# Designed miniproteins, single chains, continued (6), part 4

Each design is a single chain, and the fold is of that chain. pLDDT is the mean over its residues in the fold that is shown.

## One batch from the design tools (miniprotein)

Design m20115
Fold by ESMFold2-Fast:
Structure m20115 (fold): chain A 100 residues (1-100)
Amino acid sequence: SKVEEALRLLEEAIRLAEEAARVAERAGDRETAETARAVARALRRAKELAERGDLFGAVVSATFAVMQATIGARHSEDPEARELLEEAARKAAEAANLLA
């Protein structure tokens, strides 16, 4: 189903955001690491809401994560962290579209 596909995309986006936080932290980019952790939290919230059947809440939380990941990627000093956040944003946007 579209919901099951969206949940898989959210799980992938969470893993990418968590990896972006680790990469940014190792690179000394504290701001990007904090942003990536915030993205991961918003994505986990989106997943929880979708699992409860609150699809509107899930879309709102996922959309917030997309915005934060996109901004974080633009300001990222480390190219690997940037790429991970951009990929997280793309998967989160696809998940939000499936849930809308």
Scores: mean pLDDT 92

Design m20116
Fold by ESMFold2-Fast:
Structure m20116 (fold): chain A 85 residues (1-85)
Amino acid sequence: MVTVVTVTARGPDHTALATARVVPGEPSELATLLQRRGGPLEPVAGETLPALSVDEVERAAEAAARAAASPDATVSVEREEVDVP
């Protein structure tokens, strides 16, 4: 079982502007995707994170999503546990 953290930042008109998804672990990658209005999600930033707790990963993902969208973005966070074979 691994925990996947997904953070979505929405701009002032409530459209999704940025999504950051990360899997905590050793090591894990923070991938930030930016969606232009009506367009596909495109990679904006990637960072290799050391072994971090779920809370630390969540904070990093939130910061990345806000940076990609805007300072005024509304941020939502979801945690999901998935089976890894």
Scores: mean pLDDT 60

Design m20117
Fold by ESMFold2-Fast:
Structure m20117 (fold): chain A 74 residues (1-74)
Amino acid sequence: SKEEVYERMAERLKNFLENNKHLLTPEEQKLFEEMIEAVKAGDLEKLRELVDSIKNEDFKRQATLLLNELEREL
């Protein structure tokens, strides 16, 4: 179901945030928290905006891959 897809993706983002919290700036942590909330809400438009706003190219690439996976499973 769509709900299961969103739940799995939110969990993956939460795991990324927890595993990398000491490597992330406060702004990056807040951004990932907002992405998690957007996924929980099923708000793909907000999620795309948040991913586009990521300044760190490595994190943006990882978030884009997760977004693409989410969109493929929906």
Scores: mean pLDDT 83

Design m20118
Fold by ESMFold2-Fast:
Structure m20118 (fold): chain A 95 residues (1-95)
Amino acid sequence: MEKEEKIKNIKEAAEQVKKDAEEALKEIEKLLKEGKVEEARKLFEQFKEGVKRLYGVLEKLKESTDDEEAIKIIEETKEYLEEKLKEMEELLKSV
């Protein structure tokens, strides 16, 4: 029961983080299409800072659990965030 609740919380957090990353990428694309380069860069910087803080939280969660499923979710979430950050950076370089 306690283990299931912890895994559920990690899954819900991971899904929310992935959704936030996708929405941030779409907003950056929209801002760039509208010529709002400064706003796009600011959003990217804010998101990048948030990801760095989140990585600290995810590492602590990973250290606090022996559950392989939870660890996989954390690692997949980190990989997803790194890919989204790279995509955002490439979009900003293209302008």
Scores: mean pLDDT 81

Design m20119
Fold by ESMFold2-Fast:
Structure m20119 (fold): chain A 63 residues (1-63)
Amino acid sequence: SVAAQLPALAAQLSDPDLAVRLAAARELGRNRDKADAVTLLMEALSRETDPAVRAELLRALAG
């Protein structure tokens, strides 16, 4: 269940490794129908400075 993964994905969105943040954004995007996943994506987008990760977060939110 995506709900069981949310705490791990939330932590991964703040990981120092860019590849980890990209993977977390993609995984949350697959579950954007969940309100909690959308909230995490929006919060991540508000603080992310890397253009590639920002683009992935925007794609995840758009579906």
Scores: mean pLDDT 78

Design m20120
Fold by ESMFold2-Fast:
Structure m20120 (fold): chain A 64 residues (1-64)
Amino acid sequence: SAARAEAQRHAGEGLRSFEKGDYKTAAEHFRRAAEAYRRDGDELSARFFENQAKIAEKKYEEAK
């Protein structure tokens, strides 16, 4: 579906940002991935990426 394709793009961008240490951008992309997975009816992937966003947010706060 279009929502799943959108989710996969945001998931990939979130992962790339996380690997670069850009945790704020990673969290934003992981949240958008979760929203898109939820619209696709994939609640397990949505929950997974909500958790990834929380991890990225924690990393961002620790870097302050």
Scores: mean pLDDT 89

Design m20121
Fold by ESMFold2-Fast:
Structure m20121 (fold): chain A 95 residues (1-95)
Amino acid sequence: SHAAGIELLAARTGSSLTVEQVLDMFGTQVLLTRMLIEEGLLSEEEKERLEKEIEEAREELLKLGIRQEELDRAEERQRERAEELFEKHKALKEE
C-alpha cells in the first residue's frame, strides 16, 4: 500500500523509525496476513491484494540494501513473538 511505502521512505530518511522497527513491522504484516489466510478469514481478492502489498514492501526493502536473510529473520522473529503472546493470552483467559 501507499502507506507502507511512505513508512519505508520515512525509515530511509532517518525520521522517527529505525531500520529494525521497519523490519519488525514488515515481519508483523507478513505474519498477520498468513494467519488470516490460514484461518480462512480473507476473500481471494483480499488475499491477492495483501500478498501484492507484502511483495511490494519486500521489493522496496531490498532496494534499500536490506538482505533477503534479514527479511526472513524478521518474519521468523515476529512468528515466535506472536506464538508467545497467544499462549500468554490463553493462560490469562483461562485464569
Scores: mean pLDDT 71

Design m20122
Fold by ESMFold2-Fast:
Structure m20122 (fold): chain A 61 residues (1-61)
Amino acid sequence: MIDLEKLEELAVDIRRGTLSHEELIQKLKELGVEVDPSLTREEIEAIVDKLLNDLRTGKLP
C-alpha cells in the first residue's frame, strides 16, 4: 500500500516546485508509483493529485 503520509509530503514538494523532474520520478518510484518519465510535470502532478484524492475518499481499487 502506498504510504499516504509520504505521498502527501511529495505533493507539497511538487506544489512548491522544489523537486526536479528526475527527483519527482525517483520519489514516486520509491513510493511504488510507476509513471512514464516522458510525462510533463503537470501530468505527473495530476496523477499524484488523483491518487491522493482516491486514497483520501476510500476509492481504492
Scores: mean pLDDT 76

Design m20123
Fold by ESMFold2-Fast:
Structure m20123 (fold): chain A 90 residues (1-90)
Amino acid sequence: DAARAAALARGMAAAARAAAEGLGRTELGARVEAVLLEIARALAAGDEAAARAIAEANRALLEEGDRAMQEAAKDPAVVEAALAAGRAAL
């Protein structure tokens, strides 16, 4: 379901930004959000190949974002803010 995949990607974009901002990594959060929103737009268009190509082209940034989310997971306040931002973006 393209609509569901796109909604999930938008939720992840908002959650990743909030988590990175909670760590004081505002620029990283903005960059990861922008890439995840590009992926969400490709998924909404039904273009799964384009979504995969965007993710592959930005692999290093997304891996850095994932590491930031793992660090954010150690702070319950940052986790709650990230979950709230993700749900609001769905």
Scores: mean pLDDT 85

Design m20124
Fold by ESMFold2-Fast:
Structure m20124 (fold): chain A 61 residues (1-61)
Amino acid sequence: MLQKILDLAKEKGVLEEVEAAALRALTAGASLPQAARVAIETLAKKLGESQETVRERVRET
């Protein structure tokens, strides 16, 4: 899951910010599912899209 989110972030040119957010969460003790949630939230914010729309795009990736 997290890798697909990062792949989409790379395609959209926002990988650095999304990856940094996910790594920060993991360093703070978040689980992989929690880090994936943070990555989706960050990606949605950067793209100006809903989290639901971003989850759909990740599913297609």
Scores: mean pLDDT 80

Design m20125
Fold by ESMFold2-Fast:
Structure m20125 (fold): chain A 108 residues (1-108)
Amino acid sequence: SPLDILREAVRLLGEVAGLLAEAYEAGRISEEMYRRILELVDRALELLGTLSSPLVQEARRLLERARRLFEEAYRTGDMALVREALQEVSRAIELLLAELDRLEAAAR
C-alpha cells in the first residue's frame, strides 16, 4: 500500500541520515558506509518511484540531489557536501512524513 511504501522509505532514509551524520562527525566516509548509504538511497528511490504524489516527486528530486552530492563527497573528501546531502535527505523525510500524515488523515 502507499502507506507501507512511505513508512519503509522513511525508515530507510532515517538510516541514511544517521550514517551521513556519522560520516560528517568522523570527517571521513568509509567504503562500507559509502556502499550502505547508496544501497539505502537507491532502495528508497525505487520504492518512492511507485508513487505519483507531488510531495513524493519533490522528495525524490531532493534524494537524487543528495545521492549526487554524496558521491561527489566520497570522490573528493569534501565534508561540506556530506552536510548538504544530509540537509537534502532531512528535507525529503519531512516531505514524506507530511504525505504520510495526509494519507492517514484521509483514511481516518
Scores: mean pLDDT 91

Design m20127
Fold by ESMFold2-Fast:
Structure m20127 (fold): chain A 89 residues (1-89)
Amino acid sequence: MKKITREEARERAKAAGVQEEYDKLLEIMDLARKNNAGLSVEIEEVDGKRKLKVKLYDDNGNLIAEFEVEVTPEAIRLAAETGGKIEKL
């Protein structure tokens, strides 16, 4: 899969009309990384729309945070393609 910058992915998300979903997915991933949290992701489909239910757990298995994000396949793809971790050192 082609790795792109967060800036490029955000512009593509904006062009596709999914900028808000993309920004929310990045926010959740950044929060998980900051807390060294275990990530549990559930996909729910309602009337052809996909929702991600994301739960963050601490090192002891306690629920820290829960998010529900309405997402399109394009927003998910763009979040994955940014890679996020190695843009520059």
Scores: mean pLDDT 64

Design m20128
Fold by ESMFold2-Fast:
Structure m20128 (fold): chain A 88 residues (1-88)
Amino acid sequence: SEGEEVAARSLARMIQSLDEAEIDALIQRVEFSPEKANLIREIHNSKEDEALAIEKAKELLRLMTPQEMDRFVETLVAIRRERLRALG
């Protein structure tokens, strides 16, 4: 659906906005399985291929547990707070 595609696009862009250290921190704090961690890294590395990034983001969304979703949101909030502090 268009809603699912918009959600996947948003997720892909969020992941792609993180640097390598932030991606590693995200994977570690959420405790993603190797399969899910690999999908996140593939999305992060697919900056020049939006269609591939969206496809991988849809796959990740289907595999994520509610607990992983909650930890993911909490970790993104923490990363954004550290970025805002670094800016001023």
Scores: mean pLDDT 84

Design m20129
Fold by ESMFold2-Fast:
Structure m20129 (fold): chain A 62 residues (1-62)
Amino acid sequence: MSAAELAALLLADPRLTEEEKALVRRILEEHPDATAEEFIELLAKVSPRLAALARKLLEEAK
């Protein structure tokens, strides 16, 4: 799974605030070639909550 695919799942999640969605979009824009795992690491530096949700979505996508 790519960062773009994981970001799409996060942006579709109704639990995210508009500020959290803006952070997801910004990090994806800055790192468009990142893997899903690298994207989670980048999210963890800014928001532990977003990183935890992203990990859960990645695991559920198996």
Scores: mean pLDDT 82

Design m20130
Fold by ESMFold2-Fast:
Structure m20130 (fold): chain A 80 residues (1-80)
Amino acid sequence: MLPEDYKPEELYKALESLKPDLPEEVQKIVDELLEGKMTPKEAIEELKKLLPNLKGGEDLNAERVIEYIEQLIKLEEEEK
C-alpha cells in the first residue's frame, strides 16, 4: 500500500508493523515519535542523519519510515 493512501491511524499502524525489522537506533526514533516525545519533523531529521550509516536494505526500511512520517506531516499541515 502507498503511504499517500493512508489515514493517520493507518500510518501509525504501518510504522508499528515496520518497527521490528528496523535497526535499534531507528526503532528508538519511531518509539519516541509514537509516544509523542518527538515531532514528526524532528523524527525525519534524525532518520536522515542515520541513513548514510545503514546498509543491506536497512536504508530502504528507514526510507519507508521517512515516507510514512512525511505523509503524517502533510496530513497535519492540511488540518485547520
Scores: mean pLDDT 73

Design m20131
Fold by ESMFold2-Fast:
Structure m20131 (fold): chain A 78 residues (1-78)
Amino acid sequence: GSSAAVTALSLLLKELEELGLASEEQIKRIREAIRHAQEGDFEGALELLEELLEDPSLSEEAKRMIESVVRFIRETVL
């Protein structure tokens, strides 16, 4: 799999944790997406991120950050 997707997801995880923009359950979903990306399953990673974007408790700032990473993976990795 591409290290670029893993790097982008890891930076997203770090920023969301540092800014307090995501719950532990939301952070767990991002970690699951990282595991899928590490295994080369970019479709599975994207599915987890798209499900996270449908979470009504997710802040608008966190949504924009996640959407940015989804776009990057679709345009650069797939």
Scores: mean pLDDT 84

Design m20132
Fold by ESMFold2-Fast:
Structure m20132 (fold): chain A 55 residues (1-55)
Amino acid sequence: MSQVETGFLEVEVNGKKYKVGYIKGGGSLYVSAVDKSLSEEERKEAEEKARKILE
């Protein structure tokens, strides 16, 4: 029996706000930047900021 929490949060990268989706449950946390216009570097930064907020 695992409870799963899903949602979105906004993080700021280079002065702009981007949505990051998350799935948290069973002792695991997964994050994925939703906006495909992000560069590879901006995507990684957004996902890391989301992890820090959620942990």
Scores: mean pLDDT 76

Design m20133
Fold by ESMFold2-Fast:
Formats: C-alpha cells, sequence, structure tokens
Structure m20133 (fold): chain A 69 residues (1-69)
C-alpha cells in the first residue's frame, strides 16, 4: 500500500544519505513525501491522516537538508 511504499522509500533515502549520496537521498525523500500525501487523500481516520501528513512534511524536510550539504 502507498504508506508502506513511502516508508520503504524514506528508509532507502536514509541509506543513500548515510552513503553521502545527497541528491539520490533527496529524490527518494521527495518520492516518499508524494506517496504519504497520496495515502492521506484516501485516509478516513483523522489520527492516521495527521500522521501521514506529518510523515510527508518530515520527508520533505529531510530532502531539503540532504540538498543543503
Amino acid sequence: MLAEQAVELHNQGNAALAAGKYEEAAALYLEAARLYEEAAKTEEDVARYVGLRLAAIGSRLDAELALSK
């Protein structure tokens, strides 16, 4: 499902960041954020919706931080 794919992409982004691949890490984080936002569009539970939106924001911030290096 979209949220699980987003988690996998975010984890791949973390691995790329640890390897010093900043541009690759940023791309992975941005794709994770996109999938979290897509998952949030169909989420009916308010707490899960908020969690998905916060995860998307976090992934976008991680991408910006990766590109600042």
Scores: mean pLDDT 85

Design m20134
Fold by ESMFold2-Fast:
Structure m20134 (fold): chain A 57 residues (1-57)
Amino acid sequence: MDDVREATLEWAERHGPEATREAVEAARPFLESGGEEGRRILEAMEEAVREAERRAR
C-alpha cells in the first residue's frame, strides 16, 4: 500500500490536490465494490490526498 500512497502523492504534485481529490472521489464507488483490497487502496489514496493538501498549503 505504500506504493499506492506514493503514486497518489506524485500525481498530486503534478496535477494539484483538488484534481487528485476529484480523481479519488470518482474512483470511490469502484474501489468500495472491489472488496477488501479495494478498500485498502481507497484508504491509502485518502491518506495521500490529505498529505498532499497539507503540503500544498
Scores: mean pLDDT 79

Design m20135
Fold by ESMFold2-Fast:
Structure m20135 (fold): chain A 88 residues (1-88)
Amino acid sequence: RVRREAEEEVRRAEREAEEKLEEARKEFEEIAKEALEKLRELKDGPSSEAAAEALRLVGEGVDRYIEAKREARELLERARREAEERIR
């Protein structure tokens, strides 16, 4: 019983972590799309300003993705540690 319960807890944590990462990936893709649109404005304009804006957007997206990845990993680590302690 305890072993199966621990396995189900890990599965739930894996799903929750995956959903968190999927949401963060979608947000990052939206930010990357905005950055590309900013770069497209460079056709006949000054490159430094649009490049700086694009880098700012990408930086924000990276920070958000790193945070979500950390949260997802901590969630999984805690669930797996709890499950292993229960099985022992």
Scores: mean pLDDT 75

Design m20136
Fold by ESMFold2-Fast:
Structure m20136 (fold): chain A 80 residues (1-80)
Amino acid sequence: SKEKERELAIKLFQLVADTVQEALDEAYRALRPDWEPGTLPTRKLSPEEAERVRRLFLEYLDKKAPELNEQIKKLIEEAK
């Protein structure tokens, strides 16, 4: 049904959004261990800090990809 499709779409979007946010928070926390989840930098990052955040973000996303894939598969199977 369209209702099940909407519920699945919302759950998939939320799962992906949460995973991206977690990877980003971990990348910023590597620069500042006291980093609060979901916050943005209050000061401008240097080019080196920005490049390090970029690399760590991609690394953490890659590490989370297998678990994210399994969670996506589980949501799709549960929606059948």
Scores: mean pLDDT 78

Design m20137
Fold by ESMFold2-Fast:
Structure m20137 (fold): chain A 77 residues (1-77)
Amino acid sequence: MAEELARETAEAVISLVEQGKTELAVQAVDTAYELLKKAGKLTPEIEKALERLREAARRGDLEAARKAAEELVEAAK
């Protein structure tokens, strides 16, 4: 559940940042945050990874987004 959502979110955000769709990338992170919070799966580690991913997406920083995406997937294991 959390692992699958983390992987899907990571993949979507990277793709959107690569396309320059930074606003949609931020929305994808916010959607994942809300879904994880509602499911009671928002751990401090996942929350921190999502915050980093959101900031990278907002800046359109592809390298930072990839790193934060890796951290999100790792935190969701």
Scores: mean pLDDT 85

Design m20138
Fold by ESMFold2-Fast:
Structure m20138 (fold): chain A 78 residues (1-78)
Amino acid sequence: SELDELEAELERLQREAVRLYLEGRLTPEQLKAIGDALSRAKEYLDLAKKGEISEEEAVRLAREEIERARRVLEQARR
């Protein structure tokens, strides 16, 4: 399902952020910003699984948070 695909993407992005942080390419503040965005995305997906919001709404909101996380990742030092 699209929810499962997004959950897999959240796990990949979190692993990437931790890797970049350990390599000294992200600041602690950037790592926190990514983690906070991915946590909000996960919360939206969880709400959809509980039937508290629609899958369509959860996907839209989760993608917005993923895009925020991706923008911070793009600022990683080379």
Scores: mean pLDDT 89

Design m20139
Fold by ESMFold2-Fast:
Structure m20139 (fold): chain A 70 residues (1-70)
Amino acid sequence: SNKEQGAFLRRQREALGLSQKELAEKLGVSQATVSRYERGEIPVPEETMKKLIDMEIDEGIRLLKEGVAK
């Protein structure tokens, strides 16, 4: 559902330490669009969700390369 997608997007954005504006820049959308996704007002496109998951994977790999989990 749009609400579940929006909640997932927000949690991942916060976990990455990004503002809505910074996430918007990385996704190639406006900050207003990110706000609408997070509120469940509009559906998150599959490609956008994939980009978000890819960013989380990249961050995880980066942390592992540093030899410290947290």
Scores: mean pLDDT 81

Design m20140
Fold by ESMFold2-Fast:
Structure m20140 (fold): chain A 118 residues (1-118)
Amino acid sequence: AIVVTESGGGTVAAGGTLTLTAKVSGADISKSNVTWERQRPGGRLEGVASLAGDGSTGYAARFQGRATISADYAKNTATLTLSDLELEDTATYYAVVQSGDGKQVARGAGAELTVVPA
């Protein structure tokens, strides 16, 4: 089974930068697809960024130019960096890992971010 453990989050001032790291076990991240999603209080899940096993990246329009997704294949981790934080970035952020064959999917428990006025 795939297990995803997220770290980072907490309270950050508006205009700051957030770094979230997902540690993955049970799958090789270099052969998997990783997506970062978020859910604002009372909102729906929305996509933030994706990294495919071939190294290609994708970003939702709202996050273009603010988000960066990367992987450390030696550590089997994926990292989301989100800059120029807004109050509306307050959400729970989830890493979702899908195996390259599509047969296994796991989502982490979520990392909480609270953005406060600067």
Scores: mean pLDDT 88

Design m20141
Fold by ESMFold2-Fast:
Structure m20141 (fold): chain A 59 residues (1-59)
Amino acid sequence: SEMERRLEELRRRIAEARTEEEKLEIDIELGVLEIEAAVRKDHETLERLRELAEELAAQ
């Protein structure tokens, strides 16, 4: 699915992020996907986005 592809891409970007600017760009994209998932009531995707946000914060 499109959502699955975007989540996989974000995970790669988080692993490769080195600058605060890169992290900010990822954080913005996470927020956009969170709104999209919430509108669709996609609770599984919301949980995965939460996990990705925690991975980003740990960098």
Scores: mean pLDDT 84

Design m20142
Fold by ESMFold2-Fast:
Structure m20142 (fold): chain A 111 residues (1-111)
Amino acid sequence: MAEVEVVSPSAAENGSTDPETVAALKARFDELAARIRELAEKLGLPYVEISAEGDRATVDAAVRKLLEEAFRLAEEQGPDAKVILALYTSAGFVGGVAALDTPELRAAARE
């Protein structure tokens, strides 16, 4: 069966609405997304990237869409496919990347 594993590097600050905390999470997500994009492109692998800033409804909708796209990616690759999902969340921001589980992409997603 297709599998999606969530990696959450910033859980402790997810409740913060501080502009500086949100900006720091966004910057960290941008660096992660760029690295995953470069590696996925180099390896010829598909990936999904979704981010949103706004109220709770906006953030929640983006999280749901990211999960739907991650599961779609896994299904398209077949029953033995495993997808990793790196997710940064706060009260005003979400950023996530989903990619096929390879040692290189998994290592990049954890940083």
Scores: mean pLDDT 72

Design m20143
Fold by ESMFold2-Fast:
Structure m20143 (fold): chain A 67 residues (1-67)
Amino acid sequence: MPIDPKEVEVSLLTIAGAIYKLQKNYEEAAKYYRKAAELAEAAGDLETAKILREKAEEAEKKAEEEK
């Protein structure tokens, strides 16, 4: 099973986003989820890209609520 470098990067960016979300750093969480979604879409994984985009949007809304 060849490991796609983009798949590894998507996983790492997603984990970073989750860590920032747990810290209530929603601005950074949104940033990493957006990067992960963009990379997933570039890799052709539209389902994962959609899920990550939704996570980014939620984090963005929470970041706005903190202002």
Scores: mean pLDDT 80

Design m20144
Fold by ESMFold2-Fast:
Structure m20144 (fold): chain A 88 residues (1-88)
Amino acid sequence: SSAAEQERVRERFAEIVELSREDPARAAELLREMLRELGEKAGVDLSADLEALDDELLVIVARGQVRLAEGRPLDPEDVARLEAVAER
């Protein structure tokens, strides 16, 4: 993939993460679609793994990736939610 294609992917990802605060269910749907398409391009079928992820967890992880890429710390509320799920 070109640097321009990688930038478009990052822009799309950031837009979906912004949407996650207003419509988390729609954001999760769009994230699954995007990640499935990226997996297919890499020769990996992620369909089952993505379907097994909870909508809330998927958007929390995506928000974390955007924050880390921006040099920002993870949201403490999102970290607490991930820890609660991991301890289950």
Scores: mean pLDDT 77

Design m20145
Fold by ESMFold2-Fast:
Structure m20145 (fold): chain A 87 residues (1-87)
Amino acid sequence: SAELERALAEARELIRRTQEYAGKAEEALKAGDIEGAIKYLDEAIKTAEELAEVLRRVSADPRFARLLEAVEEGIEGLKKRKKELEE
């Protein structure tokens, strides 16, 4: 369907952006830039939450329901990582 095709395109872009921000967080951490790492993790969380919203619109399909569950677990992992760096 047109809705599924659009959701797939949006999901691909949001996955790419989430991975970019997560990668920048790791680079910042390696450089000793804890504040930069926290900032990039926050951006990764926001992008992943946007991805979850896209997937909720098509979650009647079991394939996207499974992907949504994985994304929600990933968001919780990113939030935990950010909290550990803020300690």
Scores: mean pLDDT 87

Design m20146
Fold by ESMFold2-Fast:
Structure m20146 (fold): chain A 94 residues (1-94)
Amino acid sequence: SVEELLKEARELIKKAEEALKEGKYEEALENLRKALELLQKALKLAKTEEQLNEIIELAEEVLKLALKLPGVEAVGLAIAAIGLIIEAEMKLKK
């Protein structure tokens, strides 16, 4: 369900934030990547404005944390998060 995907994504984002605070950048990057994959799946299944707004909020958190990480993979993750936010906002307008 969308609710289960969003719950798992939120838990992964929290793990990424904790890993980032400890300087575990590879662990933070992997958790953010997994969270983004779950958010992409949630976006395909989302039917309500409430679900779309939560996806946007969580994708913004992924973006915020990705911008604190070094390297090209973190830049790629930030771009992917921006793309997801745009797609979710476009669905809200329709």
Scores: mean pLDDT 87

Design m20147
Fold by ESMFold2-Fast:
Structure m20147 (fold): chain A 73 residues (1-73)
Amino acid sequence: SKIVVTVKDAATGKPVANAVVIMASGERSQTDENGRAVGSSGPVQSIEGLPEDKDVEVTANGHRIGVMKGKKA
């Protein structure tokens, strides 16, 4: 099944583009301009590839996963 992951800035609620979503399976997907990445399987393990370290709000298929620490590239 396809999993749609959405990444937003936890402080502003704005989409985070060009973030790398890493699944527990080792799969990697990059977010688009709407903060959206598509994978084949979850769960989400980490968020990386950001211009700076910051907290991000993560959802998968519209279900809230929570706030994660996004890591700088």
Scores: mean pLDDT 80

Design m20148
Fold by ESMFold2-Fast:
Structure m20148 (fold): chain A 62 residues (1-62)
Amino acid sequence: MMNEELFREVELALRRMQLAIDKTAGLISEEEYERRLAELEAEEAALRAAAEAAGVASQLYA
């Protein structure tokens, strides 16, 4: 089974794929694609940082 952290990573990957499909289909502009991609990458980086911090905290209190 996947936990919630893994589901969030999968969701980001699926959103990234959908964004690429929408761009290829002409549903969004190249500029919007770049902006949304940057937002997704920032969100992924934040989740990675949070997971790293949670790992340290769990080790200190486990």
Scores: mean pLDDT 73

Design m20149
Fold by ESMFold2-Fast:
Structure m20149 (fold): chain A 104 residues (1-104)
Amino acid sequence: SAAAKEAALAALRAAAREGVERAKRILEEEGGTAEALARALETVAEVMDPAARAALAAGVPSAEVSRLLLEALAEVARHAARLGTPGAEELLAQFEAALAEARA
């Protein structure tokens, strides 16, 4: 139903915010290393996974789920780039390019 899709999307957006918050804490606590960035990005995916599966089951298109994940990953990469994390600017550019393609 439309209501079920809207509820699932709201839950997925909430999971994205939580994942990004946890990822930012990892980067801040571990001093913005490439290893911390890898863990931070993995944490976003892990936090979002149950909500993403639920959204797909509710009939949310996979493209929309992927877009929300990419937006969360880009936000973490952007934060890491501000901290001077090695590889973060390149990863941010890659996520932004993937987002541009996904939105076209």
Scores: mean pLDDT 89

Design m20150
Fold by ESMFold2-Fast:
Structure m20150 (fold): chain A 55 residues (1-55)
Amino acid sequence: GEREELIRLAERAPEELARLAGLPRDASPEQIADVALSAGTTVEQMEAAVAVATG
């Protein structure tokens, strides 16, 4: 599902995505994914954020 895909994406850049989500840098990928889902973030938008964080 979308949540599982967002978790996998969060695992690629967890500290930077936690920062963007307003979470502590040690936030879990599950917490990052749950914040993204509540904000209406799509998988494509999360992929773009990971590309920026890792590029």
Scores: mean pLDDT 84

